# Designed miniproteins, single chains, part 41

Each design is a single chain, and the fold is of that chain. pLDDT is the mean over its residues in the fold that is shown.

## One batch from the design tools (miniprotein)

Design m1501
Fold by ESMFold2-Fast:
Structure m1501 (fold): chain A 63 residues (1-63)
Amino acid sequence: AEEDLEKGRQLLKEGKYEEAVKYFENAIKKDPNNKEAWRELGIAYLKLGKEGEAVVYFKKAQE
């Protein structure tokens, strides 16, 4: 459960944003209530210049 989230965070630190998205999406598939995974997905999309998607994911992180 935590492994995908931790790997995604490491990839974000390395600037590998598209790869980080895949790991955060896997974390959400395993636990859709993981607010931190939704927040990290929003950050990754923001880094990719996709502000519209980032806003949606940040809203899910606040539920």
Scores: mean pLDDT 83

Design m1502
Fold by ESMFold2-Fast:
Structure m1502 (fold): chain A 57 residues (1-57)
Amino acid sequence: MKHATIIGGGELGIRAARVAVKAGVDHVTMIDINPEKAQRAAEAAREAGAKADVLVA
């Protein structure tokens, strides 16, 4: 299992999540102070074939 933690959702977080999954990451933890941004980026990781968790901090 290859895991990545991404801090910051938004558009850059979405792109980072997709790139990580293409590089072989199968689990992404998305951290953002904005829950909607974190959720959108986590959803992008799931759509690309990985599991994703959201942490609002």
Scores: mean pLDDT 80

Design m1503
Fold by ESMFold2-Fast:
Structure m1503 (fold): chain A 66 residues (1-66)
Amino acid sequence: MVEELKRAAEELRELGKTDPEEARRRAEEVARQVTERYREQGVDESLLPLIYRRLRDLLEKYALYG
């Protein structure tokens, strides 16, 4: 899990150097997938939008700024 997230972050960072717009779209997709995993694990639905937004922002910043 940790290694998989690190690999995804590294891929997003490389993509961000060549195509920042695509990197943003990929960050949104990854955030969506991780948030769905949290939903499957029974996390309170009221927290899911906050989790999604934080993950998206974190991944996007990592992709664009390293």
Scores: mean pLDDT 76

Design m1504
Fold by ESMFold2-Fast:
Structure m1504 (fold): chain A 70 residues (1-70)
Amino acid sequence: SELEKKIREIEEEIRRLEEEIERVEKELEELKADPSTSPIEIARKEATLAVLKAGLDFLKELKERLKKEL
C-alpha cells in the first residue's frame, strides 16, 4: 500500500538523520576537545545538532501516527 511505502520512506529518513546526528555529535566532541576552537563554532554545531534532533523527533511521531492508520 501507499501508506506502507510512506512509512518505509520515513524509516529510511530516520536512519539517515540518526547517522547524521551521530556524526555531528562526534564532531562536536572533537571541537570541544580542541582548545583552539572558538565558542561561536561550538554554538553553531550545537544549533545544528538541536535542529537535527527536532527533525528526528518529528519523523518518529509521524511514523507512529501513520502506523496507527494501517
Scores: mean pLDDT 87

Design m1505
Fold by ESMFold2-Fast:
Order: sequence, then C-alpha cells, then structure tokens
Structure m1505 (fold): chain A 89 residues (1-89)
Amino acid sequence: LSKQQLIEAEVSMAVMAIAVGKLAGVVSEETLKLMDEAVAAVQAGDYEKAIEKLEEARRLIRETSPDKEEAERLVRILDRVIKRIKEIM
C-alpha cells in the first residue's frame, strides 16, 4: 500500500469510530462534518487542511462531550491520525 492509501484507510477508520461516538451520544453532528472535511482534504492530498480539521474535531469533542472518558478515547484516535499525517508531510 502507498503512504497515501494507508493514511486514507486510517482516517476512514477514525471516521467510523467518531460515527459510533455519535450513535452513543458522545459526539455531535458538527464533529462528524469536520471528519468528513478531513477525509476530503486527505483524498485531495491537502494534509495541512486535514490536520486543521482533525484538530478542530478533537477540540470540539473535548468541549462538548458529556462522556469525558469516551471523549478522551476518541481524541487519542484523532491524535494518532494527526501524527501519522505529519510523518508523511
């Protein structure tokens, strides 16, 4: 797999985790929208924009989630994706 394909797969897995968080009431619709924008940015090769959107999603999860333990779990997933994108820039 190319580095691009690996990053696209990791971002897609993060989107699935965030979608499950929304079903559990931990994550807002705005957070999912930010994740969709991050996916689009990665697919376009715009890694700087992807990181920006993931960092916004991370902040929104922390500020708005009623479940702080699950919020920190999701934030750790986003932090891993951000670090991996930075490794390929």
Scores: mean pLDDT 84

Design m1506
Fold by ESMFold2-Fast:
Structure m1506 (fold): chain A 57 residues (1-57)
Amino acid sequence: MSQEEIDRALEAYVMHTVLGASYAAIARTLGISVETVRRYIRTAEELLKRGEITIKQ
């Protein structure tokens, strides 16, 4: 398991849910595909339910 992937998943979720960014904007910012953004958001939702929300400013 990669902490970099977890960090990116949380960043993608925050950008989408908190900042209102589109999947395309998130994909562009993180340098990944839109489909990967979709997967990352799903992962972040699971981590959120566990209380594992950690975002770096």
Scores: mean pLDDT 73

Design m1507
Fold by ESMFold2-Fast:
Structure m1507 (fold): chain A 140 residues (1-140)
Amino acid sequence: MEAELALDVAIMYAERGDYEKAIKYAEEAIKLGSGDVKARATGVLAVAYAKMGDFEKAEEYIKKSEEYLKKNPDNAGTLVEIGKAYLAMGKYDEAIEYYEKALELNPNSPRAYRNLAEAYKAQGKEEKAEEYLKKAEEIL
């Protein structure tokens, strides 16, 4: 399997809630891929473990993802995956910080605004969530 295909399959399984398969294909993407694929696949592992309640492994993979970001800090996809992992762990302030960094790299991304809206909603800040959701709609 190609590294990029393994990463896409891992993301698909993570989005559908099949975290065991997401882990399998993310690990395959890490074995086969380049630095950017490895960075993002490591972020997907962090998300999957966080969603499964394994916060120790989630934090381990967040740290590995951050190591890849030190070599390429402009990797918006990896920033989003780290944000999602923090959100799944209930660390809303950290999730918001990583989503804001991703938005700085891609200011015209409706997805970045929706990620911020989700994090603010999870934090109980409904008015801010509505503001960011409207910004996502305005870019369309």
Scores: mean pLDDT 85

Design m1508
Fold by ESMFold2-Fast:
Structure m1508 (fold): chain A 58 residues (1-58)
Amino acid sequence: SEEQLREAVEWTAENIIKVLSPEDAKEVRTLLEKLRKENLPAEEMIAKLQAYLDRIGA
């Protein structure tokens, strides 16, 4: 379901955050908070998270 996919995305992001610098981790957490607040579809959450990771070379 959409809800389960959204939860999986957040769980995956939390695991990625563990290996990032404190500054990058804060930016990812801020992005996730913004995406939750905007109530975006899971597909768009994935796309925006991937764009950030591509930008930092991860």
Scores: mean pLDDT 76

Design m1509
Fold by ESMFold2-Fast:
Structure m1509 (fold): chain A 61 residues (1-61)
Amino acid sequence: MDALGWAKKGAEAGEAGDNKTAREYAEKAAELSGGSLDAAQKGVAAALNGNDEVARRELES
């Protein structure tokens, strides 16, 4: 699943100040990971901090 890819795109959108697009990408990451939107938001936050391993773990939970 490419949930981490969507989480990274969400992080990039968030850094650009596009919170709407960041949320849409977080929802896509949640869909692909089979997790909740809360887990996807945590994954995006971890990706924003450069923690790809933590981001992947959150998206898998």
Scores: mean pLDDT 70

Design m1510
Fold by ESMFold2-Fast:
Structure m1510 (fold): chain A 62 residues (1-62)
Amino acid sequence: AAAARRQAADDLAAKHAGEVNRTIEKYDELAKKDPKKANEEGEKAVQEITDRLRAELAALRA
């Protein structure tokens, strides 16, 4: 049902937001030592989390 998929999508969005926030916190601490590397690695980590969310959302529609 559409309602069940919407709930699952909302749950994934909440999980994604938590993962992104934790990643930002981790790289914010690293930025105090090496801001350039923290920015480069942080951007990659956030992109990987976002790509994973997109794949999981696509699977819910299959």
Scores: mean pLDDT 78

Design m1511
Fold by ESMFold2-Fast:
Structure m1511 (fold): chain A 71 residues (1-71)
Amino acid sequence: LSRPLTPEEVEEIRKQALENAEKAAKSKDPVMAANYLTAAYILASVLDTAGHREVAEEVLKKIKEAEKKFE
């Protein structure tokens, strides 16, 4: 399998995931919001699979906050 993620790679993935969650929360288009949430969720899954569960949980919390806007 692939090598472990470096701290720099973890931070980059975290930033991209949080950016996607934020774009979802700010989106007025439900389809675009769903696409951004899906992207953020995939990135969180990558972090969790790579052993960075706490970082993944932080991202998932932001995804849940964004989802509440569309309830």
Scores: mean pLDDT 80

Design m1512
Fold by ESMFold2-Fast:
Structure m1512 (fold): chain A 58 residues (1-58)
Amino acid sequence: LGERLVRVAEALARDPTLSVRELAEVAGMSPGTFSRLFREGAGVSPREYLRGLLERLA
């Protein structure tokens, strides 16, 4: 999972206009499953989580 999330974060960094649906596709998940993962696991939106991850990887 962590490796997939890093790839999704990198995709968002290359194109900040990507929708949640497109980010879910990069992760190999449905948009609903992808959104639920962050809501229930992190308590934040996928975009907020991925921005935080990118900041930590810089």
Scores: mean pLDDT 74

Design m1513
Fold by ESMFold2-Fast:
Structure m1513 (fold): chain A 62 residues (1-62)
Amino acid sequence: SVEEELRRLLDELERHLDAGDLEGALETLQRIVELISRHGASPELLARYDRLLDRLVAGLQA
């Protein structure tokens, strides 16, 4: 399902961020944005997305 794919991509984004791989994080983010734009997401998944996006932005500004 789209929800399962989105959860997998969010897990992948978090893994890249934990590793300090900002390039991999940005590539994964593009796939997440595409899925959310086409299909939407549950409030739970959107909250997780927002949290991970904040981490990515902080990493890019460091």
Scores: mean pLDDT 87

Design m1514
Fold by ESMFold2-Fast:
Structure m1514 (fold): chain A 65 residues (1-65)
Amino acid sequence: MEEEIERLEQEAEKHEKNKDYFKAANLYVRAARLYREQGDTEKAAEYLNKAMEFYKKYLKEKGLI
């Protein structure tokens, strides 16, 4: 369980460094969902907020907002 979340976080960071904001956002959403399922609602909220920020960056780069 912890290994799966850590894997998602590492992949999200890799995509973030490559400016692949859409993939990074999706990976953070998945990590947030797993934290919520484990009962860590604080971590789930943190990762969901991070996903929203990356999705916002993606939309700005596309000129949609």
Scores: mean pLDDT 80

Design m1515
Fold by ESMFold2-Fast:
Structure m1515 (fold): chain A 89 residues (1-89)
Amino acid sequence: SIEEYERLVEEGLRAYNEGDYEKAVELFEEALKLNPDPPFVVLVLLGRAYEKIGKLEEAAEYYEKAAERTLSPALAEYLKKEAEELKSK
């Protein structure tokens, strides 16, 4: 449901802001099960959370997905460069 999706995103963002990146990943992943076409910002947050817990391949994947969702060429280029740097580590 939309209400359930919104609550999971809000809880994930709260976990992220508290530095609980593993919990943020779990909550955002659960949100994606309810909305497989999530907005750009949710994909960026999930990528950052994966990066914080050292899952660099997953982080790169979500940055690439976020780049596909933005209409800004500058943001798309930035996210693709971030993904490339993570893959080179």
Scores: mean pLDDT 85

Design m1516
Fold by ESMFold2-Fast:
Structure m1516 (fold): chain A 58 residues (1-58)
Amino acid sequence: SKQEIIEKAKELIAQGRFDEAIKLLKENMDVLGEEGRRLLAEAYANSGRGQEALEVLK
């Protein structure tokens, strides 16, 4: 479900597993919407990928 994907992505981010969080969020972006985009931007920013974070938010 959407909720399970969001919860898993948050856990991965909290563990510093940003590449796994990015992959999970990108694979499910069609169902996650704005909440997924915000988490994806957070994962990019925390992994030093600031340009990709900005691209996700526009």
Scores: mean pLDDT 85

Design m1517
Fold by ESMFold2-Fast:
Parts: sequence; C-alpha cells; structure tokens
Structure m1517 (fold): chain A 72 residues (1-72)
Amino acid sequence: GAEVIEQLEKAKEALEKGDYETAQKHLVLAYILGADDPEVSEAIRKAGKALGEGDKEKALEYLEKAIELARK
C-alpha cells in the first residue's frame, strides 16, 4: 500500500545520501507494513541483506524492485 511505498522511498533517499542508519530504519518499517505481501517482503529482505553487506548498488536495486512490486 501507499505507506509501504512511502517507507521504501525514504529508505532509498537515505541510502543515496549515505545515511545507512536511517535507510535501515525505514526498511524495517516497510517490512512490517508489507508483511502480507510475500513478493514485497522478499525484495525488502534482499535489500536489507545487501545493505548489511555494504553493497549500496544492490540495495538500491532491490529497493526499486520492492517499490515497483508494492505499486501493484
């Protein structure tokens, strides 16, 4: 829903600015809000894993995928 998309977009903005702590916070909120959508939840988990590994580019790719999936 719209709330999931808002949190994912905030996570993406924070990550693009190098604010990994804020990005992680918004990813956790998006994960909780999107729990009923398995495809969105999986994309968020993959974004979180990439963020934990320090892979900013992969984290951004999965964030964009999660946003696209949440728009359906």
Scores: mean pLDDT 84

Design m1518
Fold by ESMFold2-Fast:
Structure m1518 (fold): chain A 71 residues (1-71)
Amino acid sequence: MDPEELEAEVTVAMARMYIGIGNILASQGKLEEAIESYRKAAEIAETDPTPEGKALAEEAKAKVKKLEEEK
């Protein structure tokens, strides 16, 4: 595995993890912490040029927007 492929896999995994953390925090009513986790997920996913990374970035951004409207 070359470094580029390894970095993409790690980036996707980290983005998924932050989305998961955000989902848990949102379910607990911790909206600001959830938004921060989703923002980190979007930022990380945006560095990944793969379709999966782009999809995760869009999902995280949508979740941030939804929770900001809930405030």
Scores: mean pLDDT 79

Design m1519
Fold by ESMFold2-Fast:
Structure m1519 (fold): chain A 87 residues (1-87)
Amino acid sequence: SEVEELKERLEELEEQLEETKKYIEENELSIEELEQLLKQIEGAQKQLEELEKKVTDPELLKKIEELKEKLKELKELVKKKIEELKK
């Protein structure tokens, strides 16, 4: 099922975001590593925006919106850490 495949991909992305957040919180990362993570987050945001335009299922759209919010929060966390390291 196309809906089941998309749901599985969104669940995998959610797990990856939770692991990435934990890694950022628990480890001392360099500016270069944080900037690389920022690029990856921006790439994931673009992919979700493109997917949102193609998806008509209300439950999947809700999940995409929740993941977009989580990515935005993660992006702000990474940017804050970069700014703190540059001071």
Scores: mean pLDDT 84

Design m1520
Fold by ESMFold2-Fast:
Structure m1520 (fold): chain A 84 residues (1-84)
Amino acid sequence: MLEGLTEGMEKQGKYFVEKAKEISEEAAKKIEEYFKKAAEAIKEGDIEKAKEYLEKAVEIAKELSEELGEEMKKAKELFLSALS
């Protein structure tokens, strides 16, 4: 199920990056970077690092749009729940 989880994160990451691009190209790049780092941390078994990177992505999304930030926060909680 690790492959399914990281695949799900990649799909959600693309969704949020595309949404962020409509507002800020620079912020979209930061969100993409944090999703990649979070997925890599999960593959290495570093759940704490993955949580940290996802939280940073959520904060950037919240600065762009309250709605985007809330949606991304929910995605983060779903990913972290799947790791438990």
Scores: mean pLDDT 78

Design m1521
Fold by ESMFold2-Fast:
Structure m1521 (fold): chain A 98 residues (1-98)
Amino acid sequence: SEAVEHLRRAIEELKKAQEALEKGDYDTAIEHLEVARRHILRAGDAGGLTPEQAVALSLEAVAIIYGLETGLISKDEALQGVKRLIEAVEEALRAAQA
């Protein structure tokens, strides 16, 4: 389904953001977070997430992006945020395939 495809792509991009953060490559992490955010919103449109879930997860991604761009969050805080996003999207993917 279109929803499953967008959820899978969001997970792939979030994992790439996690890898970039581990390496201290914040610009690359931000690019992958922006791509993941787009797939999260598209999964909401396709019924893989509720509209409320899609908006909430998108806003969490935006908060991590802003925190990295401004230096307001630490690397560890960004990694914890990305981990929470991965877990939430993986849960949605399991539900969408059930």
Scores: mean pLDDT 91

Design m1522
Fold by ESMFold2-Fast:
Structure m1522 (fold): chain A 73 residues (1-73)
Amino acid sequence: SLAEKVRERNREAGLSEHAIRTAVTLVNALKDWPPERQLEALDRAAEDARRAGDTDTAEALEIAREVVREEAE
């Protein structure tokens, strides 16, 4: 599944379990949305995490965004 691909790529990148869970949870919540809307939501979530100083979560969300983009191709 898309969520499983997001989880595995984030694990390979060495992100925290909290960051991985956050990214996977959001991807699952967005699963029925058009790809363009999924990418927009992930971009906003990553920006919000960076503004909050949660760089680990921001990186996990950025990786999730890339996985969603690749699967939409």
Scores: mean pLDDT 87

Design m1523
Fold by ESMFold2-Fast:
Structure m1523 (fold): chain A 90 residues (1-90)
Amino acid sequence: LPLALALLGIALSLAGLVVGTIAAIAGAAAGNKEATLTGIAGALTGAGGLFAALELLAKGRYLAAGVVGIAGGLRGIALGLAGLALTAAA
């Protein structure tokens, strides 16, 4: 079960990276600097969670990898969605 949590954390961190990247591109295309920077922050947060989760997974710390990956992924997704909302509103 800890391995399943680690894999979930990695998947959510990847989702955060993807959503944040899409938000950054959409904001940049719209000329909205705030949306672009929020999307970049989301992508970097997702990437940070991914790399931290992979490092912990490599060390055999599956539960810690899952927790860090889930936290980083959810924060990345939230920032990405916020960036998309800013692009849509402005």
Scores: mean pLDDT 83

Design m1524
Fold by ESMFold2-Fast:
Structure m1524 (fold): chain A 66 residues (1-66)
Amino acid sequence: SAEDYYEQGVELFLQGKFEEALEKFKEALKLDPNFERTKQWLGQLVKALEEAGKLDLAEKARKILE
């Protein structure tokens, strides 16, 4: 379910596995494009990726929010 992918994405984010977290959040939004909690965490992921200097990955995450 969208919630299962969301929970996996949050867990991966907390482990610092940002690219894997992004993939799980993408799957959650494919199943529920209006999943507000996933969008909020994806916003946090964009910030974390920018702070880590992973600008290409941050841009990919930002495009999902648009």
Scores: mean pLDDT 85

Design m1525
Fold by ESMFold2-Fast:
Structure m1525 (fold): chain A 88 residues (1-88)
Amino acid sequence: APASREEAERAVEEARETAERLKEEAKKAAEEGDLTKAALLATSAVFVLLAAAVVADSAGDEELAREALELGREFLEEVEKIIKEAEE
């Protein structure tokens, strides 16, 4: 059975918090010169948000799914920026 709407809302909220934490860890790794760790952590943040979007979609909450996907797109852009800044 798909997740309930309440479970989907919680999954998206937890994914946002996890993605933000992973993004901050990725920035720190990049500042320390660990580009591989930075890329892995930043990419993991995107996957966490994508998984939450799938949960929201399965619960029938198209707006919540779109919100999670949009946040994932923004994090993908930030991943590219983190990697670029670390290479400079």
Scores: mean pLDDT 79

Design m1526
Fold by ESMFold2-Fast:
Structure m1526 (fold): chain A 62 residues (1-62)
Amino acid sequence: MTPEQEELRLEIVRHTNLALEAIDAGDVEEARRHTEEVRRLMESLGGTEGARQLRDELERLM
Protein backbone atom coordinates (compact mmCIF):
# COMPACT_ATOMS: atom_id res chain seq x y z
CA MET A 1 0.00 0.00 0.00
CA THR A 2 1.41 3.37 -0.97
CA PRO A 3 1.27 6.37 1.42
CA GLU A 4 -0.99 8.13 -1.09
CA GLN A 5 -3.53 5.27 -1.04
CA GLU A 6 -3.51 5.26 2.77
CA GLU A 7 -4.23 9.01 2.84
CA LEU A 8 -7.12 8.51 0.41
CA ARG A 9 -8.60 5.81 2.64
CA LEU A 10 -8.44 8.08 5.69
CA GLU A 11 -10.03 10.91 3.71
CA ILE A 12 -12.86 8.60 2.56
CA VAL A 13 -13.58 7.64 6.18
CA ARG A 14 -13.49 11.29 7.26
CA HIS A 15 -15.92 12.48 4.59
CA THR A 16 -18.22 9.51 5.23
CA ASN A 17 -18.44 10.44 8.92
CA LEU A 18 -19.08 14.10 8.02
CA ALA A 19 -21.87 13.06 5.65
CA LEU A 20 -23.54 10.99 8.38
CA GLU A 21 -23.26 13.88 10.86
CA ALA A 22 -24.82 16.23 8.29
CA ILE A 23 -27.71 13.80 7.73
CA ASP A 24 -28.31 13.63 11.50
CA ALA A 25 -28.30 17.45 11.60
CA GLY A 26 -30.79 17.62 8.73
CA ASP A 27 -28.30 19.30 6.40
CA VAL A 28 -29.05 17.38 3.19
CA GLU A 29 -26.94 19.75 1.04
CA GLU A 30 -23.85 19.21 3.21
CA ALA A 31 -24.43 15.45 3.32
CA ARG A 32 -24.66 15.27 -0.47
CA ARG A 33 -21.44 17.29 -0.82
CA HIS A 34 -19.48 14.90 1.38
CA THR A 35 -21.00 11.83 -0.31
CA GLU A 36 -19.92 13.19 -3.71
CA GLU A 37 -16.38 13.74 -2.37
CA VAL A 38 -16.27 10.14 -1.10
CA ARG A 39 -17.16 8.89 -4.58
CA ARG A 40 -14.39 10.98 -6.17
CA LEU A 41 -11.84 9.75 -3.63
CA MET A 42 -12.83 6.15 -4.34
CA GLU A 43 -12.22 6.73 -8.04
CA SER A 44 -8.77 8.17 -7.23
CA LEU A 45 -7.97 5.02 -5.24
CA GLY A 46 -8.19 3.10 -8.51
CA GLY A 47 -10.01 -0.14 -9.12
CA THR A 48 -9.00 -1.97 -5.96
CA GLU A 49 -11.55 -4.65 -5.09
CA GLY A 50 -12.55 -2.93 -1.85
CA ALA A 51 -12.87 0.49 -3.47
CA ARG A 52 -15.05 -0.88 -6.29
CA GLN A 53 -17.29 -2.72 -3.82
CA LEU A 54 -17.77 0.37 -1.64
CA ARG A 55 -18.45 2.56 -4.68
CA ASP A 56 -21.11 0.12 -5.94
CA GLU A 57 -22.81 0.12 -2.53
CA LEU A 58 -22.73 3.92 -2.39
CA GLU A 59 -24.22 4.27 -5.88
CA ARG A 60 -26.93 1.76 -4.97
CA LEU A 61 -27.91 3.87 -1.93
CA MET A 62 -28.04 7.05 -4.01
Scores: mean pLDDT 73

Design m1527
Fold by ESMFold2-Fast:
Structure m1527 (fold): chain A 70 residues (1-70)
Amino acid sequence: SPLLAKFTEIMQKIFDALKNNDIEKAEQYLEEAKRILEELKSDPSVPDFEIKYAEIGLELAEKMLEKKKK
């Protein structure tokens, strides 16, 4: 799925921003990832398991961001 590929790409950008302690970029990419996830959830061609993996990845990114913000 092109949407899933786009989600994977933005998740990588979040992870890179977090590794560099770039909180502002991580927050921006996280917001973009949330929008893509809503698109994935509304796409009938995307299997439930792909949506579940996307949600798990996003939750991990949010948790990492919160740790960086203390």
Scores: mean pLDDT 83

Design m1528
Fold by ESMFold2-Fast:
Structure m1528 (fold): chain A 66 residues (1-66)
Amino acid sequence: GVKEAQELLERARELEREARELREEARRAREEGREEEARRLELEAGVLEGLAGIERGVANIILKNS
């Protein structure tokens, strides 16, 4: 129901926040010349963003069919 969709949206927001933190860390790593670390952090952020997108998609399906 709507509550389950809200929980999924909250999880998506948490994943998006973690991804933003990783991208900020990646920016700092790149500024310090740690290009490999920056790429790894950006890849990790991308995975979290993908998971957040899936959770948002499921939440939208639930809300549409509620």
Scores: mean pLDDT 88

Design m1529
Fold by ESMFold2-Fast:
Structure m1529 (fold): chain A 79 residues (1-79)
Amino acid sequence: NKEEGEKLFEEGLEAYKKGDLEKAIELLSRAAELFEKEDPSSVLLAQTLDFLARVLEEQGKLEEAKELRRRAFEAVMAS
């Protein structure tokens, strides 16, 4: 559900603003999963994966972030 994904993305942004990186990752990962089920080539999926990658970079999870940025690029290029 796209609407549920958008809600989870907004909640993930709020968690990030509060410095709760673990909660932000949880919520953004769930948002990305819902957007991928709706349309694996969507701009919403790409934006969510890109932001999730940024949060992972802040946690020092650089390899996971790199893979998510690759997936985000693929989603944009396919749309």
Scores: mean pLDDT 82

Design m1530
Fold by ESMFold2-Fast:
Formats: C-alpha cells, sequence, structure tokens
Structure m1530 (fold): chain A 97 residues (1-97)
C-alpha cells in the first residue's frame, strides 16, 4: 500500500494522471481503508477535469475516516485548485451523518 501510494504521488507530480490512478487503485486493493489513496484518486480525477468522480472518491475517503485531517486538507486543496466549492461540502455532509 505505502509503495503504491508513493508511486501514485510521484505520477501526479509528473502529470501522469492515468498512471497515478492505477497506483492509487492498487493501494486501495491492498488496503481498502487507505484514506490517502482515496484522497490521491480525488486529486487525480480533479486534475483530469473529472470533478464528479473527484467528489465521489473524496466522499469515500471521508466515509472511511470522517475525522482524518488529510481528507479536509485535500478538499480545501481541490477547492483552491479548481474553484469548485462543493469539495468541502461533500466532506462536511459525511461528517454530519
Amino acid sequence: AEEDLKKGVEALRAGNYDEAIKYFEKAIEKDPKNVDAYNGLAVAYALRGEFEKAKEWLKKAAEIDPKNPNVRSTAIYLENLTGEKEFLEVVEEVEKK
């Protein structure tokens, strides 16, 4: 999980979003509760302009660990990156349930 997560982050930094998605999916396959991998998928899909998929993966991250500070930090990052205010709303909606 940790190695696949690292390779996913490296692929994101290189602009290889499809490769990043594959590594984050492998991280989730090995550890279905790896919140950082779900956050990574949200970032990768947002950078591809697929904001609805990005929100879905961010929501899954929040559902696994609603109090994880990395989920909220990812939502704020994505709002600042895309200008889409709904990323933080998705996290806050899960926190209320």
Scores: mean pLDDT 83

Design m1531
Fold by ESMFold2-Fast:
Structure m1531 (fold): chain A 57 residues (1-57)
Amino acid sequence: SMVEELVEELEKDPNLSEQEREELEKALELLKSDDVTKQVGGKLLLIGIDEQLRIRK
């Protein structure tokens, strides 16, 4: 899925800052929840991290 691909890309990115790494861990926790609202929150966090990285590259 698009979410799984994004997670793999972010995990492999050597330019991920400590703050972004912490945000990624929080997003993964939310995505593993059985709560749909938390899953949506996790997806939004992933998108935010990806946008931050794209702006910096």
Scores: mean pLDDT 79

Design m1532
Fold by ESMFold2-Fast:
Structure m1532 (fold): chain A 122 residues (1-122)
Amino acid sequence: MEELIETLLHGNNVEQARAIASYLAKKYNVDESKVVPLVVALVLTEEGLAGELSEDVKKILTNELDKESPKEVIVAAVAYYAWRKIRGGSVLPDFEKTLREIDPELVKDADELVEKVKKARE
């Protein structure tokens, strides 16, 4: 946990994205190798550096996820939500609502991580 918080305080955008994705994927027993590339692609899209977007990345960006979406895509979306909050970015209310309806415990874990990072910044 301490190493994760240090990465989220001092790392670049890609390092932060990888750290959040890895943490949530491991906690929820999802394949990290499927989650990390999705979160990195989302972050690079925000920076204007992304190339061609996968359909999974597009569905996250357009808020087209539901309870039947693959678990790796849901975890990636929640990791992206956490990354935006850590960066002080806004999250669309509908996006947050959709994620909480799909997996409220996963979003709660992401919120707890965001809160720990914000308190550490003091």
Scores: mean pLDDT 82

Design m1533
Fold by ESMFold2-Fast:
Structure m1533 (fold): chain A 58 residues (1-58)
Amino acid sequence: MEEARRHLELGKEAFAAGDYQTAIEHYKQAYLLARGVDEELAREALRAASEAEQAMQA
């Protein structure tokens, strides 16, 4: 669970830096680690990944 939160934080840092590809990779890992254990964190990671993907399309 600490690993999932760490990846979510690293993804947010990458997103703030404009590195959307790195952000998406971290959000995917956060989701994989959190799914089936922490549903709230898993949902947050999926939502963040979708937002980063939309930002890349801009």
Scores: mean pLDDT 83

Design m1534
Fold by ESMFold2-Fast:
Structure m1534 (fold): chain A 65 residues (1-65)
Amino acid sequence: SVSKFVGAAIRVIGIAFEAGAEVVKVEGNKITLRVDAKDERAIRGAEEAKRWAEEMGFELEIEVR
């Protein structure tokens, strides 16, 4: 269902934004986040978003800069 996919994507993106991660792109089921290497909170939040994304059938890439 499109509504289940959209709900999962919103949750993953919400976790990332709350933690201070930037959403760089979304392509199909792949989400790319960017975090500052010095921002431990954003890194932890991005890793949490990745666990949720993978559980829900998304692929999540984290770019550390």
Scores: mean pLDDT 78

Design m1535
Fold by ESMFold2-Fast:
Order: C-alpha cells, then sequence, then structure tokens
Structure m1535 (fold): chain A 99 residues (1-99)
C-alpha cells in the first residue's frame, strides 16, 4: 500500500494515492497514511481532501491538536467541505472529552 501510494504520486495519480491513504487509515497504518498525505500535499497543495484525511489520521492517533490544524487548513481551501467541518468538530470534542 505505502509503496503503491508513493508510485501513484510519482505518476501524478493523486486520486489513486488518496484511495490508498484511506486504505492505510482503515488498516491502522496511520504513520504511513500521514506520510502519503504529506507527499500528496507537496505535489497538490490545494487538495482539501488530503488535508481532511490528515485530520482523520491524526484523530486516530489521538493527536487532536494536529487534527484541528489540518482540518482548519482543509476548510481554508474549501470552506463548505462538510467532511472537513465534521473532522474539525470531532477533533475539538475528543480533545475536551477523550473517550
Amino acid sequence: LYEEAKKAIENGDIDKALELAVQLIREGKYNEAIEVLKLIIEKDPNNAKAYTLLGVAYIKQKKYDEAIKWAEKALSIDPNNRIAKGVLEAAKKLKENPK
């Protein structure tokens, strides 16, 4: 998954790389997912989906401050992104009431 995602990014297939990042999150490979998403952002810095998925991965790691930061970046690019709004709200609630 991780090496496939890196190859997808090198080939310019950002959609495939995003799909593989989602699969990495699903498999609990949060550090690998974060690395893939950061590589996507380096190539496509206005990709609101990549920032939103970074927020999701950081929530899974219980790194709520990082999750808030990346969800806010997603919303700065796409202010009406409902998924990013949900991630931001979830991260804020989990930071105040962990579990």
Scores: mean pLDDT 85

Design m1536
Fold by ESMFold2-Fast:
Structure m1536 (fold): chain A 84 residues (1-84)
Amino acid sequence: SPEELAAAAEAHARALGEHAERLARELGLEEAAELAREAERLAIEGARLLFLEGKPEEGLELLRRAEELAREAGEKIRRALEEK
């Protein structure tokens, strides 16, 4: 059902976001932690709009923005791990 898809998407986004935020925090990367948290928020809202509110265009837009922020957070974490 749309409700089950939305719940699954929310659970997935939350798990990934929490993991990225914890890792970023352990590395002292406050900006990356904030990007991960915002990406999680946008992904949850985007899934809700897409699956529950019948607003697929707006939902997909938020999901695209979430992906971009998650990529930026991941890049910052990767760079920190590759530095001396």
Scores: mean pLDDT 85

Design m1537
Fold by ESMFold2-Fast:
Structure m1537 (fold): chain A 119 residues (1-119)
Amino acid sequence: MIKLVESGGGTFEAGSSVTLTAKVSGVDFSSYTKSWVRQTDKTPFKVVATISADGSTTTFDPDVEGRFSISADYAKSTLYLNMRNLEVSDTAVYYEVLEPSKDNPLPVFGKGTTVTVTG
């Protein structure tokens, strides 16, 4: 069974930095394109950052480009989202997503971790 466990959420001040962590088990971590997706009370699910299965390519939503970075630790099967210069608008539930693959045609979501940014 695939398990995605996000951590690092909480309440943070605007202008601070936080790293969200997502641990993957039950699957070959290196076989999946991985994304961080967020949902707010005002916005449907939005992909904020993506890293290719081999780690060679990263992409970012324009709203977070230059502030966020994504990285993968293949030895630990762990995905990181480094969120810099937090804005009140970054307040959301953040999910790790394993994108569809040849062996699994549906995306797999974690349970989510909540980030609240106060100004």
Scores: mean pLDDT 82

